# Designs tried in a protein design run: designed miniproteins, single chains, continued (5). Part 26

Each design is a single chain, and the fold is of that chain. pLDDT is the mean over its residues in the fold that is shown.

## One batch from the design tools (miniprotein)

Design m16872
Fold by ESMFold2-Fast:
Structure m16872 (fold): chain A 74 residues (1-74)
Amino acid sequence: GQDQAQSVRDSLQKQVDRTKNLTDEQRQEANEHIDKASQSISQQPYDPQTSTLPPEASRHLNKVGDILNDGRTG
């Protein structure tokens, strides 16, 4: 629940902070997707038996990954 949401937020925030080539707009978008993913995880139980994130959280996490990759390659 909340602990998993916080852990995900902290991990992704560190990745955003380490990616120096992001624009301010890309950082804002990444942080918005991190917030939405964290909210989804906190509101919907993470199933530890299947290791499956809520679909909404997975979509937002994929968007963060795309932004970070663009910052590394562009």
Scores: mean pLDDT 74

Design m16873
Fold by ESMFold2-Fast:
Structure m16873 (fold): chain A 100 residues (1-100)
Amino acid sequence: SVVDLVEEVIELIEKAIEAIKKGDREEFRKLYRELVELLSRLEALARETGDPLVEAVVNEVLAAATVMQDYLKGEVSPEEAIEELERLRERLEELLEQLK
């Protein structure tokens, strides 16, 4: 379900934040690839349902993927990446409550 996918994205973002804090670049790259796969599945559901809440989730997950990619490129600091990912996680948690 879309709820299950959003919960999986939230858990993945939490793990990504921990990977940044530990300096675990290999784990972070793995989590980035997993987020991109979840994004593709959410985009398919948004197209199938036409639900504006699912589209909002896709936009927040796309923003998270962008932050993670920028961090991997060295374009944002670890502190900036953590702060933005924490804000995106909070927005996804708010959207998750609306989907329930």
Scores: mean pLDDT 90

Design m16874
Fold by ESMFold2-Fast:
Structure m16874 (fold): chain A 88 residues (1-88)
Amino acid sequence: SEARREEERRKLIEERKEEIAKLQENQENTSEEELKEAAARLLRESLLLAGLPEALAEEAAARVRAAKTDAEYEAIVAELRPLVEAKV
């Protein structure tokens, strides 16, 4: 049923939020390159779980990987976060 699929999708989104929190906790012990790659993957998965197009999710991940400063990364997340929240 549709309702079951929506429940599973909501649960996966909550699990992603927990993974992001754990990533922030381990920031001191994780290389910047590993953090960037993890952030790109989590953002891509979050966008896909929210039902956004694969092309948008791929572009978002590529932009995160290409970001050279925290400010650039924050700008990308700020742009895309409302799209995820609007679908959840």
Scores: mean pLDDT 71

Design m16875
Fold by ESMFold2-Fast:
Structure m16875 (fold): chain A 91 residues (1-91)
Amino acid sequence: MFEKLLEKIRELLEELKNTPDPAKRILLEAEIITLAMQIGWLIAEAEEKGDLATAREMWERVKEIAEEFGKEEIVDYAEAGYNAMKKILAR
């Protein structure tokens, strides 16, 4: 699941680079936000299961793609999803 979400984010980021239409850019950015938050959920679930090494690797890979595309806000979106899932799992 994580690999497919990360690949989809890469595809959308590349499409965003080639998209001059402001309306289409907003839709692409909304989809990227949604997928980044879903990655955050998967990281929180990995930590809850005690798989700290996998969770750390997932964060590293999210940071790498954010740096590659100059979109540091992707890390913020993943962190938002992570924090939301951590609150759900704590209940």
Scores: mean pLDDT 86

Design m16876
Fold by ESMFold2-Fast:
Structure m16876 (fold): chain A 70 residues (1-70)
Amino acid sequence: MDEGTYAVVLATMVTIARRLVPEDKREETVEEVRKILEEAYAKHGSVLVPDESGKTAIERAEEVIEKYKA
């Protein structure tokens, strides 16, 4: 995955989290989403590689957003 594609995915997921998560959980959720995606990209060069649970970083970030969304 190229850096430009990664940057677009990161920006999109952060924007979704900021729009859907209530204010009291928003910054915590945004930080967790960012961390999940940044760690995957640093380790694998891609957010599409499954971890030991069989889930990609995008799927894990979506789960965090889903858990805290209004």
Scores: mean pLDDT 80

Design m16877
Fold by ESMFold2-Fast:
Structure m16877 (fold): chain A 99 residues (1-99)
Amino acid sequence: EEENEKLIEEAKKEMEKIIEEYEKKKEEGTATLADLAEEALAYGSLANIYRLKKEYEKAIEYDEKALEAYEEMKKLDPEVGEKAIKHHKEFREALLKYL
């Protein structure tokens, strides 16, 4: 459906912009744990977008990038990162039961 594909592409561009803004902040040394969490959520959203497009391989790739961001959170703050990783693992496990 053309309208749905346009909405998906707009959402994709928005998530890509969030990731780009985070990478710029990281290079400038102004990135915070909140910014890293926002990047992780953006990657998770891209995974869902590609799942809606039935591009499952790309959906998995972006899901892995979200996990990488959560692992970076754990390196900066072990307590915060560990909680995020646990939540993401539970979410992934729940999805696998329905696939």
Scores: mean pLDDT 74

Design m16878
Fold by ESMFold2-Fast:
Structure m16878 (fold): chain A 67 residues (1-67)
Amino acid sequence: MEELVARVRELSERMAQAIRDGDYDEAARLAGEVADLVGQIPDPAVRERLAEYTGRLAGEASAAAPP
């Protein structure tokens, strides 16, 4: 589980970077990988925490993305 959590965080940060770079195809691919890994986590509390983390990163990246 710890390895899955670490991977979700890594991919979420890469997704945020892709959003900041305007690379929405890469961001969508990474978002799909994050969703797949989160779906493998059996603990709903851990899934909720990771969803909050991923949402926060995506929100911050979207605010920093060029128009």
Scores: mean pLDDT 78

Design m16879
Fold by ESMFold2-Fast:
Structure m16879 (fold): chain A 94 residues (1-94)
Amino acid sequence: ASIEEIIELAEEVARLAEEKGDLATAKTAREIAKALEEYSKTTDPEEIKKLKFELDILLGLYGINLGVAKVIGGDPELLEKGRELIEALESLLK
């Protein structure tokens, strides 16, 4: 997936999470989208390294929030799209 497609997916996950009352997942998904926009605009190797580190931290926090949603019996569409976002970010940061 392109960075633009991953940003759109993160924004969709944030919207779905907010609609279901999962404000923690919504917030972290929006922070991921913002960091990805910054990542897409930078060509500085040091800034790229910092943004990758930030995205790794955000991915970890997001994964915890989505895991909590799954345990509580969260919305299946949110959980599936949330998983797709994790896979896309792991592939991007490799």
Scores: mean pLDDT 81

Design m16880
Fold by ESMFold2-Fast:
Structure m16880 (fold): chain A 68 residues (1-68)
Amino acid sequence: DSREIYEKERAIERELQRKYGTAIAPRDPSRPELARIAGGIGNTLRAIGDSLDKGVVESPPLVDGPVV
């Protein structure tokens, strides 16, 4: 179910947002809709970004909040 996959990704994003306070970029409520319409390209880039971010920020001391 595509909806369930999307909700899983969204849940991970929300967890990251709560921890890191990334409230600047994802302010557009239409952004998620556009990503759904545009298809996997946006989701693929996001998944790569999230995987990379999790890998490098696995230890909290590596990233002091708004370092990037």
Scores: mean pLDDT 55

Design m16881
Fold by ESMFold2-Fast:
Structure m16881 (fold): chain A 68 residues (1-68)
Amino acid sequence: MSPVERIEKETKKALADPRLSEEEKKEIEKAGKNAIEQAKKLSETDPEAAELVADIFIQEVRERLESA
């Protein structure tokens, strides 16, 4: 699974999670779009850094879900 696909999958799961407020979902969607753009740029020059962008985003989403 590509870093972009990993970010999209986690974003979709978070947006469907009833524990998150609408405002938190909007923040996650915005962060996910930004992470996808960074992962796309990095995939051209540093694919390992693109994977790290996905890993960091997924960790941040998990922390938000645990705090909700």
Scores: mean pLDDT 82

Design m16882
Fold by ESMFold2-Fast:
Structure m16882 (fold): chain A 95 residues (1-95)
Amino acid sequence: EAKETIRKAAKEIRSIPIDQLTVEDAEKIVELAKKMLEAARKLGDPELIQVAERIYELAKKILELVKKGEFGPELRRTYNELVRLADEAEVLADK
């Protein structure tokens, strides 16, 4: 269940295209990141929890940037880092 939650959340985040990101999409990314963090805490792996906490911080930053209308290089860098960490969380959850 917790491993499946992380895999599904990571897949959903990857499916949201950066160039069409709405406030609603950014809010969805924050919701998915929070679900990943809750699932990571249930699994109890400290490395996975740390990665999930970082994903949540990046998700909140994306929401802040989107709300400000900032669709430049900072948004792209933050999104790319979040996607990379989501892939890492998926690998860690499969331990």
Scores: mean pLDDT 85

Design m16883
Fold by ESMFold2-Fast:
Structure m16883 (fold): chain A 60 residues (1-60)
Amino acid sequence: SEEEKLALIKNFFAKNKLGSLPGKFAPILYGLADNVPVSEIEASFPEVLLEVLKEAEKLA
């Protein structure tokens, strides 16, 4: 669900500093900070969001 995706991504960014992550993840982080729906972020940056979700699931 969108809520589950949001929770996983927020936890991932909380555990990892932006400076230690690929710069390509910045649009996802800023989109979430601006309360953009995950579905809109996915439409704009589908490959990057998929990479973040895969990394987030490894920490869950």
Scores: mean pLDDT 75

Design m16884
Fold by ESMFold2-Fast:
Structure m16884 (fold): chain A 81 residues (1-81)
Amino acid sequence: ALKEIELIRKIASSNTTDEDVEELMALLDKEGREDKKALVEQIYKAIRDPSLTPEQIAALNAQYQAFLDELRKKVKEKLEK
């Protein structure tokens, strides 16, 4: 979806390539990681939606950092190995 493409490009701005991020998203889809896909959608809403409470934003931000760390680890493995 359009939101997924926008999220991929935002993540790629942190020293990852669009191709690497797209490959990881395809892997998540292939593994049937529906919970991960739902989390990605929630993060996109948190970034864009000013109606969310500060508490909700803080909780999603913490999970977003964990997600970015996981994503960077996988991308780094592909780039350095």
Scores: mean pLDDT 56

Design m16885
Fold by ESMFold2-Fast:
Structure m16885 (fold): chain A 73 residues (1-73)
Amino acid sequence: REELEFLLRELDDIIKTAESLGNKELVDKARELRDRVRELLAKPTVSPQELAEIGDEIARLRKEVLELEVKKR
C-alpha cells in the first residue's frame, strides 16, 4: 500500500516533467500507469508480483523522462 502511494507520487512528478518537456507520448504513458496504480490501490490486497511489475514499468518510464530532461538542460 505505502509502495503504491509512493509510486503515485513518483508518477505525478513524471507527468509534470514530461508535460514541461512537451512530450505527449510520455505524458500519456505516465497517466496510463497512474490509472493502473489507482486500480491496484482499490484492491483489498496486492500481490508482490503485481507490485514488482508496475514498479519496473514506472522505473523504466522515469529513466526515459530523466534522459530527455538532461538533454534539454
Scores: mean pLDDT 78

Design m16886
Fold by ESMFold2-Fast:
Structure m16886 (fold): chain A 81 residues (1-81)
Amino acid sequence: SDSYKARLKGRQLGLDVGDKALESREQGERALREAKEQALKGSPEYALALAETLRGAADVIPDTAELLRRGADEIERGVES
């Protein structure tokens, strides 16, 4: 279904952002900014899957956990708006 595909794409983007955040804070910030723009243009299912994946990444990447959690919060608020 389209909803399933949207959730899968959101999750994949979240993993990519996590990988960049693990490499460096600056790369993570850039990837997160681009991901937030994609979330605003995407479906709610896409955005929420992205946010959930960012929260999961934050649990295993302590040095940038606050950045990833803040990004997830902002994406979730965007869906509610």
Scores: mean pLDDT 86

Design m16887
Fold by ESMFold2-Fast:
Structure m16887 (fold): chain A 90 residues (1-90)
Amino acid sequence: MEKAQEAAEHAERAALYAEAGNLEEALEHLRLARDAVQASTGLPADVKQQALDHLDAAIRAAEAGNLEEAVQHAKRALELLREAILANLA
């Protein structure tokens, strides 16, 4: 679950940078979040795929200059990751 927590932290930072209009930092943290999700082994398969899909959508939106869409997708990935992490804390 360390990689899932790392992914959540990067997704949160990506959303904050995108909200601030910092495209370069937002993209860096979106890519780091994506890599961390891919490396994770403790996430349910459906949650992992949904988080990857939202991070990929956020990266594409940010690369297209659509920061608002990037924020929405990054926040959705963050929500999915946080819910999965909380469900695994027993």
Scores: mean pLDDT 87

Design m16888
Fold by ESMFold2-Fast:
Structure m16888 (fold): chain A 80 residues (1-80)
Amino acid sequence: MKPSLEEQVKKFEKELKETKEKEIKKGLSPAEIKEKLKQTTNKLVSKFLEENPDASDAEIAEFQRRVAEVVAKILKEIDA
């Protein structure tokens, strides 16, 4: 019943991209958008760990690695 690791990573990427677009449309500065994305990322990673206490070290490492890749790509897009 728990979403797969791949589904959770894809949902995370979609939510960050939607957050970026929404904040850009509101006219926030790149620095403010980056800060909001970092805060959202930290909260979502913590929530993943709390909701998946039975996740293996390998699954946790893979999730964190893929999350870091997604965040890096989105932050580069904001820097334009």
Scores: mean pLDDT 76

Design m16889
Fold by ESMFold2-Fast:
Structure m16889 (fold): chain A 80 residues (1-80)
Amino acid sequence: KEKEIEAGLVAVALYRRMGNEELADELIDKLAEKYGISKETIEQRVAEAEARIDQLVSEGKYDELAKLLREAWEVDEKLL
C-alpha cells in the first residue's frame, strides 16, 4: 500500500517534470480516491519525491532511478 503510494507520487513528479500537467492531475485524483489521501498531502509528498529523484541523479544512482521509474509506471498502469 505505502510502497504503491510512493511509486504513484514519483509518477506525478515525473509527469510534471515532462510538462504533462493533465496526466499529473489525473494521477493525483486517482491516488486521492484510491487511498483516501487529501490532494494537499499528495502535493507535499510529491515535493519529497522530486527531492529524492534529484538526489539519485546527483549521486549517479541511475539503476535505482530506473527502478523508481519502472515502479511508477506500474502504479499508473494499475490505476488505469
Scores: mean pLDDT 76

Design m16890
Fold by ESMFold2-Fast:
Structure m16890 (fold): chain A 108 residues (1-108)
Amino acid sequence: SKEEFLKKVESILDNMVKQLTSIAPELSEEFTKVKNQFLSGIKYLLDNSSPEEFVVKFLVLLIAEITEIYLLARQNLSPEKLEKVEEILKETQKKLKKVIDEYYKSQK
């Protein structure tokens, strides 16, 4: 269901923000803002797109979110902390790609 999909996405994003904030608490508001922008975009697209369009637009929006967080971290953090951020972003992207794939298969 759409509700189950959104709950899974939100849970993954909440865990991402928690992990990112533990590395860079000074950027917690910015991380939360990016998460909220992505989640709002996904909710809008889910209600206003075909399943096929939604998958493509979700992946584009995901790339944009990951890129924004990476650039924010690169500008503000040491190389050591940036490496930890990259690992969190990689795992988050992997989990979100799995969730969107499972959602798309459920719409067939």
Scores: mean pLDDT 88

Design m16891
Fold by ESMFold2-Fast:
Structure m16891 (fold): chain A 76 residues (1-76)
Amino acid sequence: SLLEKVKEIRKKNSKRYISKEVYLKMAEAALASKDEEIAEEAKALLENPTEENFEKFEEALLEKLVKLYEEEKKEK
């Protein structure tokens, strides 16, 4: 899938994801904007910043971005 390819490219090119501090700021912004698609993962991350919650938030964010990109490109 596109999501899996994006994750693989990130690992190969930088050997790291976006910093934890940036993800926490993104989670705060998501909750402030009432972003329903990632609000649950953002809330979980801010309440308990575990590696598992960072990974879940990354997945939710990537899925949302891929969905928005595909919808924009297809004009449907």
Scores: mean pLDDT 69

Design m16892
Fold by ESMFold2-Fast:
Structure m16892 (fold): chain A 74 residues (1-74)
Amino acid sequence: GLQQRIAVLRQRLERLEQKYAELTAENRVALHEAKRGLEEIEANPEDPLALIKLRRIERTLNAIEAEIAAGRLR
């Protein structure tokens, strides 16, 4: 359900935050915005757009992880 997806994304955010110093400036901004978006969904889980917003956050985290794998670090 929604709460389980939120928990998974928070764990992924925490793992990426551990690598924050190694991220490009663009990826640091993207990570910060993803964290904000997740906090907004947690504050209003009854938002009818919550699933769309979660999918956008998942896409952002996937992009950051792909750039790390490609060696795009600071």
Scores: mean pLDDT 83

Design m16893
Fold by ESMFold2-Fast:
Structure m16893 (fold): chain A 98 residues (1-98)
Amino acid sequence: DLLELFRKFVQAILNKDDEEAQKYYDKLIENGAKVIEKDGRYFLQITDDVWVDLDKLALAATEEDVEKRREALKKAIYSSIEDALNNIPHPDAASYLE
C-alpha cells in the first residue's frame, strides 16, 4: 500500500531518521510512486490524489524544530500538481503524518 509506505516515509522525516526516510523513499519508488517534473518543479506522485513537492519536502526535512517540520511537511502535500502550483494544500495532509 503506497499510502502506508508514504506515512512511514513522512514519519521518518518528522523523526529526523535519515536512514529510514531513504529506505521508505526507495520502497515508494519500487512500488510505483513516480517523480514528475512540471514548470521546473519536481513532484512525487504517491496516488492519483496524493502528490508531494520534493523541494518543499527537502526543505521541511532540514527544519530543526519538530513542530515547524510538521507544518512544513503538511505544506508539501497536495491533491494534484495544479493545486501545488496554486499553493492549495491537501485537505487531508495532517492525516498522512499520523
Scores: mean pLDDT 87

Design m16894
Fold by ESMFold2-Fast:
Structure m16894 (fold): chain A 74 residues (1-74)
Amino acid sequence: SEFEKLKEEILKFMEEKKIPEEIKELVLRALNESDIEKADALAQEAIMKLSEILSDEDVVEFAKLLGKALKLKV
């Protein structure tokens, strides 16, 4: 499925960029959360934390991938 493909791309991105486990956990919780508002809040928290450790370009790229994956859950 398109969702599974995006999830794999997100996981690969996090591994390649050496993202801390705390942030990975937030992303995985967002992807698995059935409540859209809670999923969005978890995703926004992850993006905020990523903005402290990644370049602006990498944050934007990751946010686009995560946003696409979350929209496919609806």
Scores: mean pLDDT 84

Design m16895
Fold by ESMFold2-Fast:
Structure m16895 (fold): chain A 89 residues (1-89)
Amino acid sequence: DREEQIERARALVPQIAEEAAKNLAEYGKNLEAGEDFKAGSSVEELLAAMERQFEEQVARLEAAGPDEVQKEMIRLTREAIELTKELVA
């Protein structure tokens, strides 16, 4: 049931955002330790790439005519991305 999947996803959004933020922070630390990168810029670039990939999927779904369930999943995913950005800022 897609509605059950959406409800579970909605409940997990804060956890997903926290985990993503932790993973990005660890990635940034590893870059700083091993490479002469601007860790903050590298993390920002990674977030931007993830957001671009998601928007490509959204464009594909929009071309196919998304149903209300798909529209809600898109909104929840955008919320998770925004929370992740807030947590890494």
Scores: mean pLDDT 66

Design m16896
Fold by ESMFold2-Fast:
Structure m16896 (fold): chain A 99 residues (1-99)
Amino acid sequence: MVERLLEAMKRGNEAAVEEFARLIGERVGVELRSPEEIREFWEAADEEERKRLRLAAIEVHTELARALLAEARRAGDEETVADLEAYLARLEALRKELE
């Protein structure tokens, strides 16, 4: 999912990027509309706010990956299922490191 999100960002899929920023913002109690606004928030944030932002990003990625995993399973896309399961395992490891 991170690879697909990064590829979408490289392709200029601004709507997907804006939606990702919005979902992170909702979790930290701030309106965020772009990667630039996420960066500005990060630069102004203290250590606790940065930890909350990182956790919010992991949570949003996890929910997106779970939704896509459900779709891939319905479609019988075994390669995408394997990729998303590996990605979810990486997100869980990152989350535990931040707790």
Scores: mean pLDDT 75

Design m16897
Fold by ESMFold2-Fast:
Structure m16897 (fold): chain A 120 residues (1-120)
Amino acid sequence: EKEKAEELFKQGVEALDAGDYETAVRLFKEALKLDPNNKEAKFYLAVAYIILGKDDEAFKLLESLVGEDIPAEVVRRAIELLRKNGLEPYALSLENGAAFLFPKSKDPGVRELAFKGLQS
């Protein structure tokens, strides 16, 4: 049910904010079982996987999001989480990738973050 998926997604985001990445992965996976089209949940799940060192799972999810419109605030939050965990190369790669993966986004924040990544 969409309502239950939304609750699980919200709990997953709260777990990410708390630094509980294993719990975030579990909650986002459960949310995606109920709502497989939640692009934000897929994106945050990929970020949590990167933080946990599960790069193959992360990249597979990010590849599935090519051409999808992800809100700039979601991308910005993900980049901040990667930087907070000392994963600067991943943060810069995501900033660069955001410009290529989300070309449908009209949000100037996505382009600004990608530009800053290229300047670094």
Scores: mean pLDDT 74

Design m16898
Fold by ESMFold2-Fast:
Structure m16898 (fold): chain A 119 residues (1-119)
Amino acid sequence: NKNEIIKKLQEIKQEESDETTKNNIDGIIKLIETNEYGKAAVGLLLLAKKYLKEGNLEKAEILVNLAEELSDKLTEEDQIYYKALANSYEVLGNYYKNQNNYEKAIHYYEKALEFKNKV
């Protein structure tokens, strides 16, 4: 559901203070509104990677999950999307492992493997 994904992105934007990040979120919303789902999914994964680097695992996880919800609309960007999604799940697994949350780490490593096997 396009509207639910946009609503979740607007909620993340409301908590954001960085103007560049807000503009990036607006760009992703525009891509979803114009049915450019492959580009939107890649944008979500890049934004998730930024939050992972900043240690904001909660927002990163939400963004990765939203990108997966767009997977059924992937086009010629499929190869880039699946590799990027696999990499993002692997990074999530590593962060949870470093926090001694082994159950979440295993879950995200399994997700990474699923997308890597789709290549």
Scores: mean pLDDT 80

Design m16899
Fold by ESMFold2-Fast:
Structure m16899 (fold): chain A 76 residues (1-76)
Amino acid sequence: MQKALEEAKAISLRAIDELAAEGVISEEQAAELKAWIEADPLADIVTAAEKAAELAGVEAAEAFVERAMALLRERE
């Protein structure tokens, strides 16, 4: 369980960085999302997506989920 949450955090952080680099979210929004994910020991991709919707809107949350799921598929 803990290892899966650590992997979910790593994937979420990478997805956020890639979205910021592509201009889907701002650098400030990316920093806030990353800080929240690092602070929450139970953060998974679903809770990260909910936080992304809160900070950057539903479209950004959808882009985040798509990117995070793509990163998960690449790992398998």
Scores: mean pLDDT 76

Design m16900
Fold by ESMFold2-Fast:
Structure m16900 (fold): chain A 94 residues (1-94)
Amino acid sequence: MIEIEIDGTVEEAVEKAKELMGEAILRGEESVIVRNKKTGAVVKGRAFQEDGKLMVELEVYEGNRKTIIKMRAVADASGKLVFEELSREERLVE
């Protein structure tokens, strides 16, 4: 697991979590956590296999909102992992 803290926006935390998921996958790690220490927002990333495809899911916790972003990890022409968003679901936390 890779775990870091950042100062910045929730959007910056999501982008950082995507970068760290790429690095985690290369290291054989399955999960990342990015915390925003000013807002308390948390992004949790995990990698898993589904029907032979490498999948990544981000859970974004921001105040009373939870956003689940499901992505497929694919290699581009240069061998860099890129994340293709398949679905996004937003919920209010009870």
Scores: mean pLDDT 79

Design m16901
Fold by ESMFold2-Fast:
Structure m16901 (fold): chain A 85 residues (1-85)
Amino acid sequence: MKLKIVPKGDEYEVYDEKGNLLGTFKSGEEVVEFLKSLGLTDDDEVEVTITLKDGSTVTIKLKVKELPKALEIAKIQGWELEITF
């Protein structure tokens, strides 16, 4: 599955690969709870593609439990994340 996460003010908007809004969450922890509702666990690894402000991308692997910190950084920096699992 592929999800796009876009920081919007104080919230995170989560979209599917077709661009449908799946939900709006107030914290990275709420995003993780949503991912767990899709069958993920804290120790599952996901591929995270980060889109920087200049449009360049970097791809890393993170455990689901590490996502709240990555989402907070993305929110501060104005980055978009794509999660593949």
Scores: mean pLDDT 85

Design m16902
Fold by ESMFold2-Fast:
Structure m16902 (fold): chain A 55 residues (1-55)
Amino acid sequence: SSAELLRMLEAAAELYKQGILSAEQTDAILARANSVEQALALLSPEQAAAFRATL
């Protein structure tokens, strides 16, 4: 669980660096996402595909 959470946070940070995620989306993932599914629910279909590819 903690290893999965760390991978999610690293993926979100990487996509933020690439300009794919906004600051608000990245903050929302950090604040309230406890699973990959919760993180994906905050993203557009295109952003969700990039997030899955980064994991």
Scores: mean pLDDT 82

Design m16903
Fold by ESMFold2-Fast:
Parts: sequence; structure tokens; C-alpha cells
Structure m16903 (fold): chain A 70 residues (1-70)
Amino acid sequence: MLSIGERMLKRVKKYYESHRSQFSPEEQKVWEETLKRLEELVKEGASVDEMHKVIEDGQGRLDRLREEEA
């Protein structure tokens, strides 16, 4: 049985690994930073709310990169 935090980390990591080639280098950097932060939170036994904030931050950054197309 996985903790909620570990389940969230595995889900995000698996998605990134499956779709890595579809992301730009900038998007890949956002994904990798998000995964690192999630891993730290899982090791600390952080709350689901903290895990969710990290995922939302990462998703927001990815959405902004795609929306702006600078």
C-alpha cells in the first residue's frame, strides 16, 4: 500500500517519463524540478495539500509556457 504522497509522485513521474520527448527543454526542466520537490515532500511525510500545491505550481508553469509561446 502506497502513501498518498508516494502515489502522487509515482503518477507524475510516470507521466513525465512516458511523454518526455513531447516536452521542450524548458518544460522538461519544470517537470524535473517538480519531481525533485515532490520526492523531498514524500521523504518528509508532508501533507497531501503540500504535494498538491507543488503539482499545481508545476502544471501552471507548463501551461504558461505553452500559452505564451514567447
Scores: mean pLDDT 77

Design m16904
Fold by ESMFold2-Fast:
Formats: structure tokens, sequence, C-alpha cells
Structure m16904 (fold): chain A 70 residues (1-70)
């Protein structure tokens, strides 16, 4: 059945692309949090906290958008 095979191939491609986007979003959020923690350890606690909050907010929105579109 050609339709079933094509559907499976399309689904795999979508899953791979979605996984790459999700991994990148999670990685960016983690990097932002790490940068914030680094600033806090260097004495810039307010700026560090702001970076952590922004990274979390940006990450959450990006992940939500990826999940909603695909």
Amino acid sequence: MEELRKRMEEERKRMLEKSKELIEAISEEARGILKGLTLMSLGDREKGRELIEEAGRRGDKLIEEILKKK
C-alpha cells in the first residue's frame, strides 16, 4: 500500500524536524539559564536573574509554538 508507506515517511521527517527544533529550543533555554547563573556568581544578581527569567519565558513560548504548529 503506497499511501501507508508515504505517510510513514512523511511522519518520520516531521518527527525528526520537530525533534531538532525542540532540542534547539531546550538547548537555548539551558544556555540562557547558565549565562544568568554565571552573572549571579560574578555578583550581578539582578541581571543574572533577569536573564534566567527571559530564557525560561522565551523557551516556553518557542516550545509551545513548535508543538502547536506541528
Scores: mean pLDDT 77

Design m16905
Fold by ESMFold2-Fast:
Structure m16905 (fold): chain A 80 residues (1-80)
Amino acid sequence: MEEERKKIIETLKNLFKAIKNKSGDDVVKYFEKLFNVKLTPKQKERLKNLTDESIKSLINVFKEKYGLTDEEIEKAKKEA
């Protein structure tokens, strides 16, 4: 459980790096990894056009799904 939690936090850190660098391709890559899905080209374009508000909502979904604390999310964001 702790090792899986660390991997999720590392993936979130990489997602925050992609968001900070405005790298839509990396956001798609880490989204596919976190949700264990493969997006179609149309879905990838939609994800690349996410607003900051939509991205925040996405992060909140991960927080609820994986039981992450606000402190863990802020740490991942800061380390990005």
Scores: mean pLDDT 73

